Designed miniproteins, single chains, continued (2). Designs and how they scored, part 10

Each design is a single chain, and the fold is of that chain. pLDDT is the mean over its residues in the fold that is shown.

## One batch from the design tools (miniprotein)

Design m4318
Fold by ESMFold2-Fast:
Structure m4318 (fold): chain A 85 residues (1-85)
Amino acid sequence: SLAQELQQALAKLASEMYKNKASPELKELLRRLIFLAQEAISRKDDELVKILTQRVKEITELVKKGDWEGAEKLLRESIRLIEEA
C-alpha cells in the first residue's frame, strides 16, 4: 500500500540518519516529519503520500552522500508541504 511504502521509506531514512550520526536538530526534523506523515496517511491523501515517499527517498540519498545541508532543506520543505496541505 502507499502508506506502507511511505512508512518503509521513513524507516530507511531514520536508519541512515542515525547510522551516520545526524545532528540532534536533523533528528528532531525527522521526528516531526514522521508525525506529520502519519496525519497525511490518516487523511488518505494518496497524492501527498506519493509526493512524500519520493521526497523521503531523495533525502535518504542526500544523507548517504553526506549532503547534510541538502537533506535539511528537503526535510524542512517536506514538513512545510504537509503543514500547508
Scores: mean pLDDT 86

Design m4319
Fold by ESMFold2-Fast:
Structure m4319 (fold): chain A 99 residues (1-99)
Amino acid sequence: MKSPLEVLRDAVREIARLLKELIEKAKGNPELQKYVRELVDLLQEIVDALSRGDVEKAVEAMKKLIEVLKKYRPIATPEQQKIIDEMIEVLEKALEEVK
């Protein structure tokens, strides 16, 4: 069985990959740049928490990341919505595994 830290680290690597793709598709839209900045800041919060072994803080930041993704989704293009949905699925699966 993977440790909670390993589960969350694996999820963070996948989220970082998906976020990079989302950032590339959001280029040239100033309204989307606000959400992109919030997502980048929250991802950094998760990475910093995991570097300290702080599972509780990583989980809190992941839940906030899901909330920001859900707020972004209604104004996103169909291609961006697909990436957002994949990010939410990765995060929700990781959170369920560490219960």
Scores: mean pLDDT 85

Design m4320
Fold by ESMFold2-Fast:
Formats: structure tokens, sequence, C-alpha cells
Structure m4320 (fold): chain A 97 residues (1-97)
């Protein structure tokens, strides 16, 4: 199975943007470690600057490949980790063709 999720971090200042990129780096490192433990493949897009509803965000797409059960476990953990690290949002993972 293959699913895509997107993580967002909002910023208003250059300092907040730098802090957001550091949080994102830690998030990605922990996602790679957990994926390896579960036998999943995880890949990330390059960070993009986007404006959503007039607010600046850093956007990263996350592609996860593996068994459905392992992806479900990974998704629950990923959402909790994003909250712990202070990321603004992670979209619900969607199946991709």
Amino acid sequence: MRVRATVYISYETEEEKEEGLEKLKRFKEQLRERAAELGLRVTFSEPKEVTIAGKKHIEVEILVEGSPADIEEFDRWMVELALELGLDAVTRPEPVA
C-alpha cells in the first residue's frame, strides 16, 4: 500500500521559519527511524513555501509505502509526534495510485 500525507508549519517571521525548519528536520529524522523499525519506505518532498488562507506555511509531502497494518500504526504515531514537536498540521494519509 502507498499513502501520501502533508505536513505544514506556519510562520510569520524569519526566526519562526528557521525554528519551523529545525522542527521539520527532527520530525523527518524520527519518521525515518520509525519507518525503518516497521519495514516501511518513507520519502519526503523538498520543503515548499505556501500561503494558505493568507498565512505563510512550510509544506512537505510524505510518501509512505508498506503493509496496510504497518502504515496504520505509523500514521497514528506520526500524528502524535507532529503534535509533540509543535507542527501545525498533518493531513490524513490518502491512498495514491
Scores: mean pLDDT 81

Design m4321
Fold by ESMFold2-Fast:
Structure m4321 (fold): chain A 65 residues (1-65)
Amino acid sequence: SEVAEQSELSGKGAQAAGQAAGRALGGSGETEVVGSSGDDTLVRAVGEKGELLFLGRADGTVTEL
């Protein structure tokens, strides 16, 4: 959208996983999309606590791996 801010992460699953990763890092680490399977997106968060993985599903649910 021209008015709404665009997220680098697109899709409901990707957005949910990215948000969960960002919250876990408190805004000071790195978040990376590692892979996808159909509508599901795997996001990796790397920060002071180490590496965390989050799976975002098409319905917007997220699971920590």
Scores: mean pLDDT 69

Design m4322
Fold by ESMFold2-Fast:
Structure m4322 (fold): chain A 61 residues (1-61)
Amino acid sequence: MSPELKELKKELEELLKKAKTTEQIEFGINQMIAINEMEKAGAPEEEVKKKLEELIKKLKE
């Protein structure tokens, strides 16, 4: 895993820890599971990175 991808995952994890609602936490966990499944299935790193960036942006809003 690249340093950039690792950093994005860490940022997402920190955002989930700060989530105010059970629904936000549940959504974030389900999306993390989906991203992990993508990686396990051999999805390109660029695709995984894009998905993580979109999730981080959504959670910051």
Scores: mean pLDDT 76

Design m4323
Fold by ESMFold2-Fast:
Structure m4323 (fold): chain A 86 residues (1-86)
Amino acid sequence: SMDELRRLAEREMEEALERFKKKLEEQVKAGKPLSEDEAYQLISELVAEMAERLLAAGVPREVAEHYAGKFHLQALAEYIDYQKKL
């Protein structure tokens, strides 16, 4: 059903965001905070991975694009907040 596909998309987005946040924390702990270029590259990679998985699972393109875009904006906001705390 469409509701099942939307729940899948939401879970994939939440998992991608958790992976991104974990990487930010690990890099700070290692004394090597992620640069803007590195963070933006990682966000792009996570967006692409998420979109590919959703499309492969049969999620409609518009729904996959919506959740990928939502992830991109949330990850960007997390990185901006992360930079302000450094």
Scores: mean pLDDT 86

Design m4324
Fold by ESMFold2-Fast:
Structure m4324 (fold): chain A 92 residues (1-92)
Amino acid sequence: LEKEAAELTERLAEALAAGDYEEAAELLREQTRLAVEILKSSVPEKGAEEVKEQLLKMSEMLRGLAEKSPSPRVSEALREGADLFEEAAKEL
């Protein structure tokens, strides 16, 4: 998980620097999936209610970023990420 997240972060930075928004959008989707799993795995340490609140805050943040994104593809990936965080919060 941690090694996969680091690799995705590096690839995302490269895609954004190259202006490859299609690749950046796909990498954002992968990174969002990992972020949800990392947050869900923190439930034993933080408690379900705290993790649920963090998931919902991340969802709101991603929706805000989607509206400010210069790329429609990146905006779509951010909205999909927001939906994923909201669904994960419902599972807790």
Scores: mean pLDDT 78

Design m4325
Fold by ESMFold2-Fast:
Structure m4325 (fold): chain A 86 residues (1-86)
Amino acid sequence: DDLQRLIQQLQQLSQQFRDLADQSVRYLQQGNRQQAQQYRDQADQLSRQASDLGGQVSSLGPDGLRAAQDAMGIIVQSRRRISDAL
């Protein structure tokens, strides 16, 4: 129960990170670096929350470890997209 709730929160954070990263990329492509930076700052805050929660759920068993790995994979891929757009 608690583990599934934490996994859902982690999935939500990683999806929100991807959405914010995609918004940042969109603004970079439009030449709006100021708006892009604001979305990057929000994404960085979420990545810290996801990292903390990922560490917590990965200690709770194999399902938690897999969920943490999947979430971190989404964050890494999303950060790469921002870097490629710079």
Scores: mean pLDDT 85

Design m4326
Fold by ESMFold2-Fast:
Structure m4326 (fold): chain A 97 residues (1-97)
Amino acid sequence: SDAEFEREVAEARRRLDIDRLEALLAQARAAGDRRREARTLLALGEVYADLLEFDKAFEYYEKALRIYEELGDKEGVEEVKKNMERVEAIRRALLGE
């Protein structure tokens, strides 16, 4: 169920559980579930952002963005862009830029 998937992603994201998110990503890819793939990639980007690994966060956000754009998922696109803007603001604050 989508609600169960969202709970698993949210819990792994909250715990910074990269291994669990990578397992969920592999499951989505094996199933051909592009929407779940994009959601899990977004969550991986959020975890790397929390770890201050900004280049890795942007790599995952770019992958999620491409899939949401391919799907025509405007809400997914906006969610990724919002996360990218938030991370850029944090990076700018830390670098004095």
Scores: mean pLDDT 90

Design m4327
Fold by ESMFold2-Fast:
Structure m4327 (fold): chain A 79 residues (1-79)
Amino acid sequence: MEKVTLSVTADPKNEADLEKVRELLKEAQALAAQGVEVTLNITIVSDEAVKELESLGLKPGTYSQTVGLVTINVTVKYA
């Protein structure tokens, strides 16, 4: 079984960083369609995003979900 890890760090206020995330998601989708197990590590660096999580009763950190062959790890950190 082929395995690929893709990583990106993004500031949601930076359009270039958001485009990198979009390209990473397309790549992961294409690889999973070919039967490749994909791990996506997305790090969001934003004080506002951290505050939104805290307002929902969640702590900053890493949240993970697996759908088929794609595992998505989203880490939200202070800028």
Scores: mean pLDDT 79

Design m4328
Fold by ESMFold2-Fast:
Parts: sequence; structure tokens; C-alpha cells
Structure m4328 (fold): chain A 77 residues (1-77)
Amino acid sequence: SKEDIVERAKRALEWLKKNKDKLTVEQAKNIALSIIDEAERELGETPKLREFREKVLSAKTIDEILKVFEEFIKYLE
């Protein structure tokens, strides 16, 4: 459900924040993208979900990924 994706995304966000110094940008992207891809599979492809996916792919820092991922969570709520 959408609610399950939101809960999983919130847990992933908190884990990413806690482990930021131990992660590569690529690892953080893979975690964020896995959840965005799950949202696309369950909710269908929307222009906004495509935008979030593109923003994560183009991010150069973990902080940029976290910002996009927070916006993604707010969009789903």
C-alpha cells in the first residue's frame, strides 16, 4: 500500500541520515531508487515520480539525495 511505502521510506531516510558518513553516493542512490521504483510499481508511473527518480540519478552528494528523498516522502503523504 502507499502507507507501507511511506513507512519504509521514512525508515530508510532515518537509516541514511544515521549512516551518511559510511555510505558512498552510489549506495545512497540505490537505496532511494529502490523505494521510488517500488512506488512506481504499486502506484503507477506519474510525472512527479519520474522527476524524483531523475533528481536522485543526477544527485552528486548524499545531502542532495536526502533532500530529494524527503520531498518524495512528503509527496506520497
Scores: mean pLDDT 87

Design m4329
Fold by ESMFold2-Fast:
Structure m4329 (fold): chain A 71 residues (1-71)
Amino acid sequence: SLAELAVRIAELLERRGALSARELAEELGVSQTNVNRVLAWLERQGFVERLPDGRYRLAPGARLRYLPSRP
């Protein structure tokens, strides 16, 4: 599910810091299209931020326990 993918993306970003959508797709073994959909949703919710170089990181104060419940 996209919600499970959101958890996996958040965990990987917390562990690794900043990653591109391509790197997330490669590490998680999922399509970049699905990663982009989840990242866009998480960015709208304020859980991730896009860096000037195109990579994503967790927003300041974002924690796994406060992930949005619906993509």
Scores: mean pLDDT 80

Design m4330
Fold by ESMFold2-Fast:
Structure m4330 (fold): chain A 94 residues (1-94)
Amino acid sequence: SLDEMKEKIIKEIEALAKKILETLSAEEQRLVTEFVKKMIEALKNSKSVEEFVKEAKKLLDEIAPTLSAEVLEKVEQLVVYAYTLYQEAEDQLK
């Protein structure tokens, strides 16, 4: 089911997020952890990849001014990874 695939995607997101967080300061870890939680909720609540991408872009725009360019690039890579996995899951179910 899509819900089972979303659970697998969430685990992959959490694994990559953990690796990113290990490279960050305490304040950056707080900001990125909160971002990841909101992104996971957006993924859980989305009905399509397009809906998820729209919400993820809003979340990214909100956090972007609070992060260094290096950290922002890592967060953007995490978002790309998340929607790629979601797109693959959606394509497999069609």
Scores: mean pLDDT 86

Design m4331
Fold by ESMFold2-Fast:
Structure m4331 (fold): chain A 61 residues (1-61)
Amino acid sequence: SAARERLFALGRELGLADTSGRVRVPEETLRRLAEETGLSVEEVARLIQEGAVAGILERAA
């Protein structure tokens, strides 16, 4: 879905930008994104985390 793709892309951008190699998203932001997309907070966090890992790995390559 477009919402899932956007959340993964957001995570990827955060992973690419994070010079510490760690990505943290505030719980309030996760809840807001869950409300906006209709997904659970757990699903939002998972998609952002998967994107962040992809971004970190791309930057490290």
Scores: mean pLDDT 79

Design m4332
Fold by ESMFold2-Fast:
Structure m4332 (fold): chain A 78 residues (1-78)
Amino acid sequence: SREEEELRQAEELLEAFETEEVEPSEEVQRMIEHAVTVHKRPREVMLEMARQLELLERFGREDWVAEARRAILEDPLP
């Protein structure tokens, strides 16, 4: 079912967050630079969020990508 596929994708994404190093895209790197320089966000945290965004894009989940982009630029850091 679709729910089973989505659960499997979520599990794969969580494993990738723990095990893979991924480089953010050029567009996401520009977003990080903007967040660091304009919003004074910690660069290391922005890089981690950018890696998560890159992984989400690889899984083709547009809704998750949109949420991650919002978190990088608009939502307060934890």
Scores: mean pLDDT 63

Design m4333
Fold by ESMFold2-Fast:
Structure m4333 (fold): chain A 108 residues (1-108)
Amino acid sequence: SYLTQAEQYRSKKEYLKAGYLYRQYYLANKDYVGGAEKLEELAEKARDLGYPRTAGDLYGEAGMMYYLAGDYEKAAELYRRAAELYREAGDFGSADAAQRMADDLAKR
């Protein structure tokens, strides 16, 4: 299953591959909050290991899941966090895009 494969990649610290598979699993089950929480957990692990771009990607995916859940405040928070990590990685284009998404969501 997607979940079993995601857990295998997580154990190998391949967090982008794990995040992709967790996203597919949670989207298929329409468990947007559960998916967001799992992706945020993986983002924190990637950040702690010194992979800011990977962490930014995973926080952005978590933000998208909260957006699908209708939690625009949490979505905006996670997109702001993604923007911060993209800046740390030197990816200013992705940082600007994530910041704009956060700013748009903060308007309701």
Scores: mean pLDDT 90

Design m4334
Fold by ESMFold2-Fast:
Structure m4334 (fold): chain A 91 residues (1-91)
Amino acid sequence: MAAEVEKLIDEIAAFYREVLEEVKAIFADDEEVQRQVDEALAKLDASKAKALETLLANLTPELVAKLKEIVASLPELRKELRKALEEALKK
């Protein structure tokens, strides 16, 4: 149970990290965006640990099902995001 929830949270956190790093690359000349992304990346690991602790303390079958649904949607979101980012970088 705990290991399964940890893997689900890891997948979600990895997706957010990918998005943040791509945004940072796109807005390389925007100091404010760079600072906001760096702050978000610095907080990501702490937020992940806090979320995992909270979820394990309040774990229900419904919450696990919701996390699985979110993770199952990530491949489609990655595909759409990658396309959007590639178009933005090209222009």
Scores: mean pLDDT 75

Design m4335
Fold by ESMFold2-Fast:
Structure m4335 (fold): chain A 94 residues (1-94)
Amino acid sequence: MEEALAASTPPAPERVEIDPNVPLHVQAVAFAIEITALWLAGKLEEAARYAAQVSRALGVPEVADEIEKLLKEGKITPETLTRLVFRAFDRAAA
């Protein structure tokens, strides 16, 4: 029944896996793209939950904890999510 942009949703974000054969910074960019796709699809809360899972998988659980706190308080915004995702990426790439 969907005739417009049916194939815009990224794969199911229920499991985050890190590929040991690919540099973490390259995978972080791919994850950032998926998070952005969810946000652009109007799924901001889902994007934030996925970003928290990605942050934990990248070894930066403090960023995941911050995202989860903002979600619980209803204070997550595209700007705040973008800053936290960038912080997780920066820390993982360092």
Scores: mean pLDDT 71

Design m4336
Fold by ESMFold2-Fast:
Structure m4336 (fold): chain A 85 residues (1-85)
Amino acid sequence: MRKEIRERAREAGRETVKEMPDSMSGEEILGSAANEGVRLGRRLAEEYGTDLSETTELARVEAVSAASEEYGERQKRLQDQLLKS
């Protein structure tokens, strides 16, 4: 249950970064990931019959964490391209 919630939240966070353009700020991307995590967490709390507050906070934290990692990798890729050009 907790593992499945974490996995789904992390995937939502990664997808948020992939859907956002390179011109969007890290703050805006992470804010969007947090909002998606909360929305997903509400659905998962209903699906698994878990505590709403704990599940939404877990999903928010995991989505933001995964989005931060994905955003960092995207920024490294962009820096590498600039250094090679």
Scores: mean pLDDT 82

Design m4337
Fold by ESMFold2-Fast:
Structure m4337 (fold): chain A 64 residues (1-64)
Amino acid sequence: SGLAQAEARGQAHQPLVQAVNRIFELLDTRGLEAARRELERLAKRFGLSDQQVNDLEDTLRRHA
């Protein structure tokens, strides 16, 4: 249905999605420790909760 507010909310998550994709690129190119370092930076930048950080770290371990 395309409400402008729904589009704006979708766009607000794009920087976070791009940052998460970058972490997986680092996992593939530089390994798990480099991906974890970037996750710490992302968590600080976006104010992620401990639960969100743990969920992302578990995902990284499953793909490593």
Scores: mean pLDDT 71

Design m4338
Fold by ESMFold2-Fast:
Structure m4338 (fold): chain A 94 residues (1-94)
Amino acid sequence: MNMTEEDVASGLALSAIYKARGFYGAAGGAYNGARSNLVNTLGLSWEEANEIYNELLPLAKKKVEEVHKNPSVDNYEKALEDLTKKALELIKKK
């Protein structure tokens, strides 16, 4: 419902995908930005933000492994979109 939730969901999903791909620096940057907005703008605790991210990590790993079996820009974009949708669901549940 809130556009800020969608933006945060996208940032968490992107961070999880970067981490699954082995881009730890980029993952940390994206996570810190999204987590800061989740806590400061949406009023979630630091622990709740971390719980949401931990739920995304195994899903991101699975999505990246699926993309690596059939690599394409479209498959990568769909993986990011699916994970963003999952992140948004987890944010709205809190």
Scores: mean pLDDT 78

Design m4339
Fold by ESMFold2-Fast:
Structure m4339 (fold): chain A 67 residues (1-67)
Amino acid sequence: MSGEELFKKYDVDGDGKLSKEEAAALLSEMLGVSREKALEILDKVTKGETLSREELGAALGLAGEEL
């Protein structure tokens, strides 16, 4: 499944943003990391309650560096 399809699956309200919880679930599924680790990565990318596609991409890049 592409990242776009996963994003749409977790974007329940259709606003083009994910909550931190939805983004953490997506990162955990894509990277095979724990939800706690995914949340830690997300906290480095944004301090808001939601993630854009761009911020999610940055979180994936950070996860790749730390793994």
Scores: mean pLDDT 72

Design m4340
Fold by ESMFold2-Fast:
Structure m4340 (fold): chain A 73 residues (1-73)
Amino acid sequence: SMETLKRLEELEKRLVEVLQQIAATGSPEQLAQAREVLAEAQRRLKELIDAGASLEEIIRVVEETLRRLEEIL
């Protein structure tokens, strides 16, 4: 649990860094793609949390979201 929370914190930090890079240097198309990726991730996470999904399942969605955002750069 504590280890899982630290992993989530690190993923959040990396997500913020990638989003800041996209915001600073991204094209309008890259910004639109990033918004769509984030909107989808937000919907998936809300559904998982509402369904009582495990922290591991939540982490997988966050990791996949980070990977997709990194691919936009």
Scores: mean pLDDT 85

Design m4341
Fold by ESMFold2-Fast:
Structure m4341 (fold): chain A 68 residues (1-68)
Amino acid sequence: SAMEERRALLEELLAAIEAGDYERAQRLLVRMYLRGLISEEEFRAIARAIHAGDRARARALVRELLER
């Protein structure tokens, strides 16, 4: 289901952020957006945090999505 796919990709995104693999994190984020699994606002917020190298903010944003 889309919900199961969204959760799996969010968990992979979180792992990539925790590892500091921002290239992989960016690719996962784009994939989720193109598949309609996250909103444009959610995409932009996480993308800005990743681009800034702000691991703590990126992690917090992804964790909020996992709790929804």
Scores: mean pLDDT 87

Design m4342
Fold by ESMFold2-Fast:
Structure m4342 (fold): chain A 91 residues (1-91)
Amino acid sequence: MEGLKALDEEEAKEFAKKYAEEFKKEKKKLEEYLKKNTKPEEQKLLLEFVEFKGEAALEIILLAPVDPEKAEELIKEVEEKAKEVNAKLEE
């Protein structure tokens, strides 16, 4: 989380807005990539994870200046979910 601990609430909201806009672009690009390059089961798993990660990241950005403990908890949840998804994809 680059710089998030040093952001005030207004800076965090602007960062979250920028993140949400970029996330929408990257998600659409990823969906097109997955449709061409993965099996339907893998596509669903990856898209579910990307949606979870995107929502969690937005929440983390907004929580970091007001509730850093909750933000850290969400980061750990994202990391554990990423390990789970990677393990399933390696099969």
Scores: mean pLDDT 74

Design m4343
Fold by ESMFold2-Fast:
Structure m4343 (fold): chain A 78 residues (1-78)
Amino acid sequence: EPASDAATREEYVARARAQIDALAEEFLNNEEEVEENKEKLLEAMTTGNENERRAATMILEKRVKEMLEEMLAERAER
């Protein structure tokens, strides 16, 4: 819907940045890798075309899945 585009984009960018920051804090193994990935994902999500935004979303989904799998593996081992 065209009427919601302008306002929702600013909120979307703020939300995406906050989510990326939260995920980065949990992954924090190498500062350089985390920072570079954060900036690349944010750029792709905010300035990229449809394909670039899809790719960025898939990368975020993969990272969330890996994080959940690691947590489950640790809990299962005890």
Scores: mean pLDDT 59

Design m4344
Fold by ESMFold2-Fast:
Structure m4344 (fold): chain A 72 residues (1-72)
Amino acid sequence: MLSPEELAEAAIKAVNSDAPEEMKVKLLAGELMRYNGLSPEKAYELARELIEKAKEGASKEELAKFIEEFLK
């Protein structure tokens, strides 16, 4: 299972890449499904929210806290 901190780092790295936004969301959702066992619906919901927050300049710590709350 990927930690909230590892997922936060992945989201920040994704936002800083030149990939299309939908590909960033799809790749992050794939990681959430593979390593955290989330359903497709929950994985895509979390991935979209993480990409949006990271685009708005959220810190790694803020993203990790958000992930931790979402996974409860």
Scores: mean pLDDT 81

Design m4345
Fold by ESMFold2-Fast:
Structure m4345 (fold): chain A 112 residues (1-112)
Amino acid sequence: MKLSKEELEKIARENGLSLEQVKKAAGVDSDELTKEQAEEAIKRIKESLPELVRTIDEPVYVPLSKVRTLQGRTDPIPGDVVIAEKDGKLYEGIVERVLPDGTVVLRNVKEY
């Protein structure tokens, strides 16, 4: 009855949302939600919209220690979709490059 993390990520992407937004709206710390819980959480997010802030066209620079892939990996490579924390905000973006100083450059960034 619980969806896998991969199924949750797919449903979130199909609705233009991040896995973290769906988990937060569902009020569950687990990566395993039921289909009904995921659908209800997505519905609540779409009705409220306050966490769907904006897309940032400029590259966003974040420290590697604050970056995780959607799969929870700490070793992002170019092309990975990642979640990053900066200045108390959550960002979802695509890794453009990882600099030798441990800075990750993100593109197509969404702010939450």
Scores: mean pLDDT 70

Design m4346
Fold by ESMFold2-Fast:
Structure m4346 (fold): chain A 85 residues (1-85)
Amino acid sequence: MAREKAEELIKRTVAEIERIEATEPDSSERIRKEMELGWETVEEMKRLGISYEEIIEMALKHNATAVALAAMVEQEDERAAERLA
């Protein structure tokens, strides 16, 4: 089921975030890498057919803050585009 694959993807992303925090001494570079990973994870979850609301829910459940923030930003960007259409 797509949701189960998405939850495994979130868990892998959390592990990668922990690795970045452990290995990257530059705080600005850590934030940049975590944001990039967050955006990549959101795109993969969207390909699985997971909604932004479900991505945010799963990300917050697993303390994947970067993923939750990336999903919120992309959702608002799409809502803004819809208002112009």
Scores: mean pLDDT 79

Design m4347
Fold by ESMFold2-Fast:
Structure m4347 (fold): chain A 81 residues (1-81)
Amino acid sequence: SHADELREEVLARVREILERAGYSEERIEQILALVDEAIRALEAGDEARARTLFREALSLIEDPRARNEVEYLLARLRNAL
């Protein structure tokens, strides 16, 4: 579906941002799991749950540049849905 393709594209872009910032694979997988669940919650119409999960994912990104890039990407996703 279009939603599944969009979710996979967002997850791939988040991975690229975190890899460039030097995050470990374990940390990347933790963050991506939260982002994936947040996007699924958003697709289901649970905006409150999605917001909480996005906040948790962003809290794991200590690099301000990477955090800002991910936050911007997630804001664009929300506006596209």
Scores: mean pLDDT 86

Design m4348
Fold by ESMFold2-Fast:
Structure m4348 (fold): chain A 85 residues (1-85)
Amino acid sequence: MANAEQVEQFAIEAGKRIAELLGAKVLSVEVVQKTEDLAVVKITLEKNGEKFDVYIEAELIDGKPVLVGVSGTEEAIEAAKKLKE
């Protein structure tokens, strides 16, 4: 339970940081998949009146949450690369 919550929160926080880098507003956050070691969250963002969805995937690797995937817009994928570097 605690590990699943940790990975979920990590994915949500990563999505919020991507929204900040894009200058977008977070409209909603939905957990679409959750296990003890994996969380996939769908974040609906709005920028300049346009709504779009971003999927954030995080895994627990050696007890540490790691951002393993981002899909959605090309801009969101590029923002995720900056979070890893």
Scores: mean pLDDT 78

Design m4349
Fold by ESMFold2-Fast:
Structure m4349 (fold): chain A 86 residues (1-86)
Amino acid sequence: METIEKIREKYSDEEILERGKKLLLELGVASEEELKELEEKDPETFLKLSLYVLAMKEEGVDEEEIKEVIKSLIERIKEALKEREK
């Protein structure tokens, strides 16, 4: 996706994580505690989630649609983390 490539060219991984975390909190799709847990347990997946939410915003996707998609992704990530604990 061209938008993800542009974000990766514009920002470092640290900047992507900080901007993504801020946007996720502003959207109210997860608590700060939930985002911290995801970052600690799977930093690579959290970086991808941060890239994805930033890309959707840059492409002008409707804010309500972004919230629905990202909530679904967070739930799937939580399920995957639970499976790793088994």
Scores: mean pLDDT 80

Design m4350
Fold by ESMFold2-Fast:
Structure m4350 (fold): chain A 86 residues (1-86)
Amino acid sequence: SSVDELWQRFREETRRLIRLAAEEDPEVAKEVEEALKKGESQENRAFGAEVVRRAALEAAERLKNPEIEEAARRTSELGRRLMMTS
């Protein structure tokens, strides 16, 4: 479904963010990774997406790296779209 495709893109962008964050601060990367695990475990996908979206934005604010900020923006945008689905 289009929702499953959107979730796959969201997961891929979040994993990219985790890899970029790990290069700069492994602790911040682990926080985003844990948020992704918790988000994926949620039965309600919208709630799961919000958990990951917040962690991604917090990582961007802490690291202030343009490439990480761009990855977090993409993750946040996809997460917002998932939150608007049933």
Scores: mean pLDDT 83

Design m4351
Fold by ESMFold2-Fast:
Structure m4351 (fold): chain A 78 residues (1-78)
Amino acid sequence: SAQEQYRRMLEAAFAGDHQGTLQIAGSPELAQLAVELAREGDQAARHLAAGDREGFDQHLQRAQQLGQQLLQQLEQQQ
């Protein structure tokens, strides 16, 4: 399913496994979205730990937008 593929891609991307992310995605464009999402998630976590609520909200919003785009594209390719 698209949700299972999405979860597996994010697990690989958050682990820094770019090759695994690409293999699960089957597409460089989808793999890039997952990697960018993981990067935005890491940035949000860093800003939250630093007490920067505005930075946290900005990066979290970007991560949510990337996640929605990735899931939508996975659903359209099935």
Scores: mean pLDDT 86

Design m4352
Fold by ESMFold2-Fast:
Formats: sequence, C-alpha cells, structure tokens
Structure m4352 (fold): chain A 62 residues (1-62)
Amino acid sequence: MERILKLVLKAAKQLGLDPNNLTPEQAGEIVKLLGVPHLVEKVIEAGVRNAEELAEFLAENL
C-alpha cells in the first residue's frame, strides 16, 4: 500500500489535483494516468474522496 499511495500522490501532483479533496472523476483521471484505465468505472462507483482512499481501493483491486 505505501508504494501505491506514493504513486497516487505523485499522479495527483502531476494533474494539479488536491490529494485531500478528490471528486470521483478526478480519482478516475489518476487511475488512467497510473495505467489501469479498466478500474476507472469501479473507482467512480466506490466514491473515493482522497488519495488515501484511492490507494486502499487500488491495493484491493491490483
């Protein structure tokens, strides 16, 4: 999980997003940038709100 969180934080910074306040669509753009576009719909459905929640989601689905 720690490596995933670091990648999510880096991706959020590259996209100019606030890692503490993500919309589901912004979480989807991070997932796309990380090379797992097949998870975009599931991320939006999960209602991820921040980088920590997104990293937990990715740890469970990678």
Scores: mean pLDDT 82

